# Designed miniproteins, single chains, continued (3), part 27

Each design is a single chain, and the fold is of that chain. pLDDT is the mean over its residues in the fold that is shown.

## One batch from the design tools (miniprotein)

Design m8966
Fold by ESMFold2-Fast:
Structure m8966 (fold): chain A 90 residues (1-90)
Amino acid sequence: VQEKLKEKAPEVAETYRAEAEEFADDPLLAEAARLAAEAAEALAEGKYKEAAELLREAGELAARYAEALGDPETAARIREETTALAEMIE
């Protein structure tokens, strides 16, 4: 799994960097996208532990944004999915 994620990581990082720019008016969502881009960049460099930590932080900010919009079910799903993915990267 790590090898496949590492191969796609540069493309994923570019996508999240673009999303951070697009969501600049939403500081929590923009910061979540920025951290997700940093996680993908770390993953591309083989820094699996750092990538997992950054992904957990990105997921927490994205979940907080969903909670702020009144969607606690989406927030719970984001936390579960990012935690599972981070565990797979480690």
Scores: mean pLDDT 77

Design m8967
Fold by ESMFold2-Fast:
Structure m8967 (fold): chain A 59 residues (1-59)
Amino acid sequence: HMEREQELVDRLARAIKEGNGAELARSVRELTDLYKDLPPEERKARIVRAVAEAHRRAD
């Protein structure tokens, strides 16, 4: 169970809401690092899913 993933999604959603580009970029980098050990296809799918969830939470 990846509690860190949910923490980063929440931070990304907040950065989107605040229009904070620096925090947005930082959160995306940390999320990418979280998935670095996954196969490339699965890593890409997880990043896309996490970003989509963050956008939904920002609304």
Scores: mean pLDDT 79

Design m8968
Fold by ESMFold2-Fast:
Structure m8968 (fold): chain A 64 residues (1-64)
Amino acid sequence: MPDEKEVARALADMLLGLGDYFEKQGKYEEAIEVYERAIELFRESGDDEGVKLAEEHLKKVKEK
């Protein structure tokens, strides 16, 4: 069975990519929502580096 933490991390990585895509399209509100979901999934998986990365992206998009 796939580890629940591995699944959460994979989903968080996908959401980071989706958030970056929305940010590049100028869809900042959609990017914010997706980055917030990625942060929660990284926290669930115990990926502190992923949390930090997603929080940095969220901070940058909120400044736009």
Scores: mean pLDDT 81

Design m8969
Fold by ESMFold2-Fast:
Structure m8969 (fold): chain A 78 residues (1-78)
Amino acid sequence: KPEDLAIEAYKLAKEAVQAARAGDVTRAQEYINKAKELIKKAKEESKKITDPLRREQVNAMIEKAEKLIEEAEKLLAA
């Protein structure tokens, strides 16, 4: 389900930030890559949602995950 994909992406994005802050570049990269893949799938599946409220929930979760990935990537670039 797109909701499950978005939630899992968000969890992995949080793990990516934690790993990046700890200086674990390899683990952070793995979490970033997995989260990005799940976000891509969630976006594709969200287009099939006819219920506007469910679509908004999925999109909001995807946005949260994307922001965390940006944070993790910036931490790795520092």
Scores: mean pLDDT 84

Design m8970
Fold by ESMFold2-Fast:
Structure m8970 (fold): chain A 61 residues (1-61)
Amino acid sequence: LPPPTVELLTQVPGVTARMAEALIAAFGERLYEATVEELTKVPGVDRELAERILRFIEKLK
């Protein structure tokens, strides 16, 4: 898997550049192992958005 970048994460509908920066700062490459509950701790990320992010990551595999 490539390292998570703002350009990669903003491809997910509802993810802003600010959210992508916050996700990368909080998790880095561990983002690919993060749970829905961990992702929802990032400001602006609700459960539905967290699930979309994880589904997007799964498609990258």
Scores: mean pLDDT 81

Design m8971
Fold by ESMFold2-Fast:
Structure m8971 (fold): chain A 66 residues (1-66)
Amino acid sequence: MTLLIETTLDVASFIGLVLRLIGDPRLEVKIVGENTLLVETTLSPEEHAALVAELRSDPGVRVTEL
């Protein structure tokens, strides 16, 4: 599945998010715009739902499931 992640985070928080995501070998992360990521996942449906829920818990993060 593919996730579009749009953020209003500061530079340090955005870098922290990018580093967290690229640390997981099951995620392919691409920076596609200013504070915007495209993430392709090979996660199970349960792990995918958990990731989306974790990301959406941050008020500076908007997640669109593609």
Scores: mean pLDDT 83

Design m8972
Fold by ESMFold2-Fast:
Structure m8972 (fold): chain A 83 residues (1-83)
Amino acid sequence: NAEEYLNKGLRALQEGKYDEAIKYFEKAIELDPDNYRAYVLLGEAYLKKGDYEKAIEWFRKALELRPDDPYVRKLLEEAEKKA
């Protein structure tokens, strides 16, 4: 299920395997398009990889689901500064 892919992605992210993490988070979104956490984590994985444009894209998608999340707003600001 989506949660299993989230957990696999989180492990890959912790191990610095950003491309693997991205693939797992994309799969989580494919299975559950309303999974807010998957959008945030996908943005974070792109941020860690240094793909700031993609990070911005996914953080904006996360904020479409939850506009008032201060954590994601801060991550978006960080990505925009580095882009």
Scores: mean pLDDT 87

Design m8973
Fold by ESMFold2-Fast:
Structure m8973 (fold): chain A 88 residues (1-88)
Amino acid sequence: GSDLFKKPSKEEVEKLKKMIETLINELGDDIPASDLVAITLLAVGYLLQGKLDEAFKAAIDYVKELAERGKISPEKAENFIKKIEEIK
């Protein structure tokens, strides 16, 4: 089998799904569709490597960068991060 990928658990899949749903619901109107696709694919890649924590970190880091660049409000970034921490 592939040493790079493992089958994720149902719980891990549900946590990733909730993260993606939160990203779409909170930030979908504020980010380009291409960025949404890119972060989703990156997060799925981490999940398949057994690195679910890295998937969450990538989403949080992306949102922090958007706030730092003035693309979203700091309040919107903090609200997203709090919701993601509740899913972990």
Scores: mean pLDDT 81

Design m8974
Fold by ESMFold2-Fast:
Structure m8974 (fold): chain A 69 residues (1-69)
Amino acid sequence: AEEEFEEAAQRVLELGRKDPRARRGAELAVQGARDYGRKLAEETGDREEALRKATELLREAAKELEAGL
């Protein structure tokens, strides 16, 4: 779960670095996913499910960034 999250975060940041127009959006997407995952884990007590959901958000962000290229 945590490794998959970090891989997805790195993918989003890598895509953002390739296009300066997307860089800020990529950084905000990663930070938003981290904040969402932390809040969800605090509310549910299920850190693995929270990380899985946050990772899904990052994978969708990566698809959107790739579609914009």
Scores: mean pLDDT 79

Design m8975
Fold by ESMFold2-Fast:
Structure m8975 (fold): chain A 74 residues (1-74)
Amino acid sequence: MSAEELIEEAARAIEAGDYERATELLKEAARLAAGNRELLLRIIGQIIRLVGDGKTEAAKEIAKAVKETMEEAK
């Protein structure tokens, strides 16, 4: 599964209320999106959505994965 496919599947999981699945999919997408700013920004958009839904712990886990990926891509 590509980073793009993982982001799409995660968005569907959020719509279904499956935040645990969405979190794992977005963490994997962040790792695969290494060096791809456009994909990383899409993942950040999902983090903002999760914060809005009150899922702050899930959002923190995904944000950590994005940060680690961005630091390795420098």
Scores: mean pLDDT 81

Design m8976
Fold by ESMFold2-Fast:
Structure m8976 (fold): chain A 115 residues (1-115)
Amino acid sequence: GRAEADFFAALQEALEREGLRIEFEALPVGEFREKYGLSAEELAELTGEVVREELSKRPELSPELVERIAEAARYLSLKNIEADKAGEGLVMGLASLSLEEFKERLEEIYEERKR
C-alpha cells in the first residue's frame, strides 16, 4: 500500500544520500511461475531471496539494509502479481540482472529449497 511505497521511497533516498544506488526493474516471470505452479506469495518470496543474495555481494550494504530492500522487493512483487490482469507475472527485480539471469537465480533458489 501507500505506507510501504513511502517507506521504499524513503529507503531509496537514504541509500542515495550515502552514495549507494539500488536500481530496480519490473521483470515478467509469468512463464516461470506457470512452469513451477507457484502461488503469488511463493513467487514474491523467491524474488525477495534473489534480491537478498545479489545485494549480499555488495560490501557497502549492511545486512539490515539488504534484508529491508529484499522485503520491499518481495512486497512490491506480491502487489504487482496480485494486480496483474495480463498474467505477465511482473516482479521487482534488480536492473543489474537480465531477465534470463534473474530466472536462473529463481530456479537455483527454488531447487535448493525443494526438500
Scores: mean pLDDT 76

Design m8977
Fold by ESMFold2-Fast:
Structure m8977 (fold): chain A 67 residues (1-67)
Amino acid sequence: SMEEQREQEDLERAREVLKRQIDSLEKYAKTNKDEKTLKIVKEAREILDKDPSPEGLYRAELLLSRA
């Protein structure tokens, strides 16, 4: 249905936004040699890559809040 397509598109958009945030944070952490933030970024990327669901997105977002 059109509703299911919109929900999937919204999820994909949210995922892309979070990926961009992870990319920016990774560049910042590499420049500042912040190993703690780099570890968080790596773990958040792995969550998004393995679990593209809303649950995975939420877990990645929570992890990034610790950076």
Scores: mean pLDDT 82

Design m8978
Fold by ESMFold2-Fast:
Structure m8978 (fold): chain A 55 residues (1-55)
Amino acid sequence: MEEEIREGVARIVAAVLKTLGVVDEEGAREFEELYYKDPEAALKKLREWDKKLEA
């Protein structure tokens, strides 16, 4: 995968999660790092959060 695209996606997703109040500044940063290190684990995290956001 293109590293530049992965970096951009991680940053955008982290910003959205923070804006929605799902995570704070630290949580957004941790998610961005997780997406870099293990994208599959990051996607699994997103699915878990998506289930919690069914309001």
Scores: mean pLDDT 71

Design m8979
Fold by ESMFold2-Fast:
Structure m8979 (fold): chain A 80 residues (1-80)
Amino acid sequence: MSAQELADEYGLGPGGKKALETLLKNGASMAEIRRLLDEARARGLSGAEIQNALNTAALIGGGVEELRERLELLLKMKEL
C-alpha cells in the first residue's frame, strides 16, 4: 500500500499524504501506521483529526510513537 492509497482510505488531504511519507521516511512501517489509524477511527476520530495528528507527528520529526501519543491526546480531548 502506498502513502496515497492510505491517505485516500482515511479521506486525508495532500498534507496528510506528505505527513505519511515523512513518517515512513522516519522509520514507521505502513502496517504500524494503518493499525494506529484504524484504532483511532474506531474510537471516534474523524479524518480531519487523524490528519492533524499525522501533520503534528511529521512536523516534530517523529515516527510511530509520536503519532500514537498525538492520537491519544486527541481522543482524550473528545472526552471533554
Scores: mean pLDDT 80

Design m8980
Fold by ESMFold2-Fast:
Order: sequence, then C-alpha cells, then structure tokens
Structure m8980 (fold): chain A 76 residues (1-76)
Amino acid sequence: MSADERLVAELLARFTAELDALKAAGLSPEEFLERYEALLGAAAAEARARGLPQGLILRLLAEMEERRAALLAEME
C-alpha cells in the first residue's frame, strides 16, 4: 500500500468513526446532516493539508457520502 493509500484509509477510519458517533448520539436526520456537512468539510481540509492528490480526496469524500447514506437509512 502506498503512503497516500494508507493516509486515505486512516482518514476514512477516523471520519467514519465520527459519523458512527453522530448516529449513536440519537440526533434527528436534519441535525445529523448538518453535522455531517461540517465533518465532510473538515475531512476535505485535512486531506488537502496532508497533501493527498485530488483523486484520492474525491474518493475519501465519496466513501464518506456512502457511509452517511447507509447510516441515514438505518435511522427511524
């Protein structure tokens, strides 16, 4: 695994854990989405600051979006 691939995996694991924590907090769907948008922005900013290529940043954001959709589908 390249250093960039390892970094994307590390960031995805951390930000996915933050998404899981938001769901576990029992937020409304609207509050969850608001917190998710802030988290998505933070993930993009950190990835850029750490020098990830744009293609890997887009992949990170796409994988976070898939996780958001899965978690939102599990909410009542």
Scores: mean pLDDT 83

Design m8981
Fold by ESMFold2-Fast:
Structure m8981 (fold): chain A 55 residues (1-55)
Amino acid sequence: MEKEREELLEELLKRSGLTREDLEYVRNSSSDDEEARELHERALAEQGRLAREVL
């Protein structure tokens, strides 16, 4: 069941140019690093846009 959600994420990541590694990094990061902060904002913005188009 969760795998289906992961498949959708992989398609969104591939289309947006992000990778699962980026998602895990953003998901597990604590916003202490400047890089994590930029990735977090970019990932959220891209996911929001693409999720609406795909869905």
Scores: mean pLDDT 62

Design m8982
Fold by ESMFold2-Fast:
Structure m8982 (fold): chain A 68 residues (1-68)
Amino acid sequence: MSREELRRALESALEALRKNPDSPVIAMVAGREIAEAGYPELGERLLELGRAGRVDEAIAFIEEELAR
């Protein structure tokens, strides 16, 4: 995916996680898709946070990535 497509994917995941804080699977799905689309380090980090159920940390991570 392009950097713009990555940004849109991250914004979509962030919005979904904020609306569904009890659903770490959202971070896992987004992380897998991002990793498979050519951003393995970013995607694997999101997947790890989702597996750990750390939704607040996943939100913070996405916000920091979007601020770059």
Scores: mean pLDDT 83

Design m8983
Fold by ESMFold2-Fast:
Structure m8983 (fold): chain A 90 residues (1-90)
Amino acid sequence: DKGDEAFAAGDLEKAIEEYEKAAKEGDAMAALKLGLLLYEQGKYEEAAEYLEKAISLEKLATAYEKLAEVYKKLGKEKKAEEYRKKAKEL
């Protein structure tokens, strides 16, 4: 999609904009990809928001795993353990 094309081209600003648009339209994969991209940029609070949105749309194991890593980075160990366990239950 347009977000993936922008990301492949190295246009991170455009990739974020296109993934945000797709996520608002209910695209769970776009929400996941945006969460992963924000995590790589060190934007952990924003990454958590989009990963939680991805999970609300589809129970994606990758989203649960990455959300556990995000909460660990934010110092929220109990939430990190909770999402790590949920990922294994999928």
Scores: mean pLDDT 83

Design m8984
Fold by ESMFold2-Fast:
Structure m8984 (fold): chain A 55 residues (1-55)
Amino acid sequence: SKEELELKILVYEIAKGATELVIERSKDNPELVEEERRAKKELEERIEELKKELE
């Protein structure tokens, strides 16, 4: 349903915010930063696909 898609988008947006926070606070740990950057990119891609489904 549209409501389930909207909720899923919200959850992924929150998860993306968490990856950004970890990146900002973990600048001294380049391995963790790279891992979080990959996770963020995957979340951004999934959010884009879900938004296309919502239209």
Scores: mean pLDDT 84

Design m8985
Fold by ESMFold2-Fast:
Structure m8985 (fold): chain A 67 residues (1-67)
Amino acid sequence: MFEPSEEEKEAMIEAGEENLKKALEAAKKGDHQKAVSLGVASAILYAAAGDNEKALKALKEVEEAIK
């Protein structure tokens, strides 16, 4: 299994946080396609960093924002 270094995990978490912020901003503007795409990208980054709880929370926040 590919296991990222601690520095790579931190970079993935930071990228995930940035993508989640952009996803929620896109949702607020009514761009649901962009919101879902960025939200999924954020969740993948969190999961790759080993933070499944943040990944699931990100998906839930985007789902709630686009409703």
Scores: mean pLDDT 82

Design m8986
Fold by ESMFold2-Fast:
Structure m8986 (fold): chain A 73 residues (1-73)
Amino acid sequence: AVSELELVGEPVASVSRSPLTGKWIVTVTTRDSAGNEVVLGAFPADVETEEEAQKLADKMAETARKEIERYRS
């Protein structure tokens, strides 16, 4: 095939907490042109609250979305 898979989905950021360590984890995912889920990154959030972790997640997802959109255009 001559078609390449491109990142075409909107990046989604999820926040989870480790029950063992209490640390927040931010995971950013998107989709390729075939509909497969692609993990862009997973980061330990060195923050004390879910609110701070969510802010970090939102920022990372928005940055990834803008980068993908810029290269698609």
Scores: mean pLDDT 73

Design m8988
Fold by ESMFold2-Fast:
Structure m8988 (fold): chain A 65 residues (1-65)
Amino acid sequence: SMRDELLAARPAIEEELATTPDPNRRREAELVLEGIRRIEAGADPEAVVREVEEELRRIREELAK
């Protein structure tokens, strides 16, 4: 399930947050981790994924300027 896939990704994202010196990469990882926390709290995985993907798109568009 989408929830199970996202929860399985959590350790890799937490490691990236702990090790990356790049503030932009850190911001992206924090956004994804917040999404996973919301899903753990009972939020709809499909809605959370859409919100996180949209925010990641905005961050990447800002960096492309």
Scores: mean pLDDT 79

Design m8989
Fold by ESMFold2-Fast:
Structure m8989 (fold): chain A 70 residues (1-70)
Amino acid sequence: SEEEKYEEELKEDWIEKLKKLLEINPEGAEETLKSARELAEELLASKDPIDQRYGKLLLEVIEEFEKIKK
């Protein structure tokens, strides 16, 4: 669907940006990942389905990036 395609493109864009940040500023990349995890948890705890969807997408980005980093 259009939404699924948009989410996949967003995930790829965020992963590439995190990769670049990791090369330039590894400490900043780790802090960004920590903040992103905290945000994802807040969004998933929201009663808003849109926030929950965004939180899930953010967690998927973090998980994929962690696999690439290791």
Scores: mean pLDDT 78

Design m8990
Fold by ESMFold2-Fast:
Structure m8990 (fold): chain A 58 residues (1-58)
Amino acid sequence: SAEVEALREELVRLMRERGYSEEQIEAAVKFVDELEATESEERTAASLRALIRGVERE
């Protein structure tokens, strides 16, 4: 879970740096929490990396 925790923190940090609202960040965190509850650690990490790339691309 250290990898998932690090990626989650990176996503939140990047979203703040890019000017996302606190409501948007909270929604993203809830989505990640749901992934952790239903998906494997590897799939959650892959999804987090995809989200981070999406925010970077914007």
Scores: mean pLDDT 82

Design m8991
Fold by ESMFold2-Fast:
Structure m8991 (fold): chain A 93 residues (1-93)
Amino acid sequence: MEKQKKLLEIETRIALLSMKLAVLKLYFERHPDASPEELQQLIEEVQRIIDELKKTLEEAKKNGAPKSVIDAIEKMIEEAQKLLDELQARLAA
């Protein structure tokens, strides 16, 4: 079934993006002395994750993903945006 294959691809992408976001968040928390250049690189990587999550959300809705999957993506976008805001605040300090 084409729809089930697409949903599996979407869920796999969500899992990978969640792992990437967790690694970036942990790096930020463990490196309070990160240079402006390192912070800028983290900002760019988090922004790429947000863009990919938004694209994944649109694909999930189009393919009729369960509400739990939609909610999970929306929560990840919110968490990624909060991390982006914290990174930008540190860069401005």
Scores: mean pLDDT 85

Design m8993
Fold by ESMFold2-Fast:
Structure m8993 (fold): chain A 112 residues (1-112)
Amino acid sequence: MSAAIEAQLDALLAAAREAGLEWLVRAVEALREYHERKPLEDGEIIGFALRTRGDGSGEVVAVERRRGRSPEEVAEEMAARYGADRVLAFEVRDGELVVHERDRAADAALAA
């Protein structure tokens, strides 16, 4: 198992708990379980579609594993497909974990 990916997951989980973001804690814990069962491979993306609330609570509504896409494309497709408030797309790139977040509410506010 890549110690670098495990260290990044631990750091992200600690930051999520410190920030009180329950939805992020749930997504990172689910990603850790997926990685433990089947190690993430370079170029593989796991997307988490989420329904979130202003108090930091939320739930995972869908999970997809993809290849041959960008994290940004996966996040956009999942947000549209599931009507999600937020999508987290995790990619392994050169043995490191890269995270892309799409917040549809923030995007709408910036566009208005």
Scores: mean pLDDT 75

Design m8994
Fold by ESMFold2-Fast:
Structure m8994 (fold): chain A 56 residues (1-56)
Amino acid sequence: EKEEKIREAIAEYVRRKEAAGRPLDDFSDEEIDELAKRAGVSREEVIEALKKYGLL
């Protein structure tokens, strides 16, 4: 399921941002592109998921 893959990719990325000391509610265009590649979905789908989870 695409939603499951997006959720898992976001969770993993959030953990990495937390470990690096970066804000969890701040995503650059490059970070969104990397999430899209990791989840195998479009950039637009990642943006919608981030908004849904309160991260954008």
Scores: mean pLDDT 75

Design m8995
Fold by ESMFold2-Fast:
Structure m8995 (fold): chain A 65 residues (1-65)
Amino acid sequence: SEIEKELEKINQEYADLVRKLLAEGKSGEEVWKEARDFRIKKLQELLEKYPDNEEIKNLLAQLQS
């Protein structure tokens, strides 16, 4: 429940960031790179709170591969 709320918050922040970067006139490549780096950082922070959570570890591994 708490993990699901944190993941939903990250998804919302990601969507807000994408809209902001597009409004600033950044290219799709720049938006993709910055948004990906943001998601990695947020998932790393979440993994520090829940170090044994397999879902968070799997999501992070997928983004870093």
Scores: mean pLDDT 84

Design m8996
Fold by ESMFold2-Fast:
Structure m8996 (fold): chain A 77 residues (1-77)
Amino acid sequence: SAAAEAALAAARAAIAAAERALDQGDVTSFRNHLQEADRLLREAERAGAPGAELRELRDQLFTLSLRGQAAERAQRA
């Protein structure tokens, strides 16, 4: 659906924004973009987005959250 495509596009943009924030050390923006991406993926699922695409983006989101945690630990070491 158009709604599913729009939500998927927005989720991809939020994931990209989270990656950018992480690269810049902006933890607050990073966390906000991760939350936005998760919310948008739930909207896409409800709108009938393909399961394979949802799984790929959720895997990216999960990996990015782990990278954020690792980066914070590395900065404190």
Scores: mean pLDDT 87

Design m8997
Fold by ESMFold2-Fast:
Structure m8997 (fold): chain A 109 residues (1-109)
Amino acid sequence: DIYKKIIEKAEELARLTDNPILELIVAMARVTKDYKSAAEIIYKLLKPLIELAKQYRESTDPAEREALRQKIRDEIRKLNPFSQRELTDEELDRAVELLIEIEKLKEKM
């Protein structure tokens, strides 16, 4: 149950961020039904983004939040350097929500 929820959040994040590695892991989880191993791999892959998302959620200063938005975009870009697509602020806020939800689900594993 919890592993499948992580895969669902990761699938939405993969589409939102144009992340082919994350899309591949999600697809393999669905084919193999090994949601546990896939969820663990996804969590390790996303850990740097999760840490930035937590800092962004905790920050109340607009200048710090803007700097963290840029750091998050830069980390997403590292996962697909061939993508020229930049996330809108709304898409980035949704990505942050998904990353925080994945962290909360991982805490229950």
Scores: mean pLDDT 83

Design m8998
Fold by ESMFold2-Fast:
Structure m8998 (fold): chain A 89 residues (1-89)
Amino acid sequence: NEIEKYEELLKKDPNNIEALLNLFNEYLKEGDLEKAEEYLGIVENIAENSKDKELRARAYENLGKYYELKGDLEKAKEYYEKAKELNPN
């Protein structure tokens, strides 16, 4: 179970971006928006404060996907544009 794997990684390092993004994506795929939102909040903090532009772009891309799923197309567009600005590839 990929979720259990990434949750164990977060127990060792709560700032493990790979684990956070994978948990966010896995819960998003399952439609568990409440748990996705928990990991989303951590990802949002990283998107705003990380010095790694590629990591921030990936965080914004995943934020866009989440808001698109929620039907907030305006907010989804804003996050996709932020991701594109940081990493146009």
Scores: mean pLDDT 80

Design m8999
Fold by ESMFold2-Fast:
Structure m8999 (fold): chain A 90 residues (1-90)
Amino acid sequence: MKKSAELYISLGITALDNGHYDIAERSFLEALKLDPKSAQAYYNLGLLYEKKGDYEKAIEYYQKALEYDPNFVMAQKNLAKAKKKLGLEP
């Protein structure tokens, strides 16, 4: 991962934790401009949309995180929880 992408992810996480969802989203999207395959950035976008109540977008981003890192345990768990919220579990 490029160092500047990591810095944007860190900024986004801090913004997300403080409820600044617009800053968090922009920060994660800037990270993806620098590293388009960042599982961590996709995962945090999933967390962002889950906190906003948009479970459909959260699922899309968790799936993208798992596409680039299939062993991302937290993305797997949060994907399953988001699917249950929408009644999409098998």
Scores: mean pLDDT 85

Design m9000
Fold by ESMFold2-Fast:
Structure m9000 (fold): chain A 77 residues (1-77)
Amino acid sequence: SEIEKLKKEFEKIIKEAKKLAEEQGDKKALLEAEILEGLYLISIGVGKLIKDEEFELKMLKKYKKKAEELLEELKKK
């Protein structure tokens, strides 16, 4: 499903961002990645609880974009 694909993509991006932040000693970026992961988990949990697939898709797309932006920033030296 699109939801499962977006979840896997988000989890891959956030894992890479957390690893890169840790390798760079960027404590702020690491905390931002951890906060983003927490917000993602809460939003997906809420979407499942209310059984709103459109809400889950919207939140997944939003947090995937934010995770991609964080990772892009970390890749700039």
Scores: mean pLDDT 84

Design m9001
Fold by ESMFold2-Fast:
Structure m9001 (fold): chain A 60 residues (1-60)
Amino acid sequence: RKDELLAEADRLIEEMPEKYRPLGVALKRQMELAIERGDFVRAETLLEQMRALLEKAKKE
């Protein structure tokens, strides 16, 4: 699960326009901390926020 969540986060960041990548990287760092604490619910929520950020970026 851990590796799958982080791989998905990396994929989303790669799809982001450059101006949004710093925000994506920040969200990934929060996911890594949540996973380290065993808080997979938080990690999944952060991944969902990253998907929303990418969707917002595409609408611009």
Scores: mean pLDDT 79

Design m9002
Fold by ESMFold2-Fast:
Structure m9002 (fold): chain A 75 residues (1-75)
Amino acid sequence: EEAEKLVSRADELEKQGKYREAADFYIEAALVYGKKGDYEKAIEFVNRAGEFYRKAGKHDEGVKRAEEVLKKIEE
């Protein structure tokens, strides 16, 4: 599945300590789950991405990405 491939990629990046890149893939997975109507998983991955953006020192980017996902889920 598309979303599962994105999560798998994010997990590999997390193991490498590449937190910002991992967060970007979690955001892409959240968008895919949201478009499929799986809002629980979409919110879960947005929250996980936010944690990783914070670890990378990119908190503002994480907030912006979360807003983008929530807007697209409603559309």
Scores: mean pLDDT 80

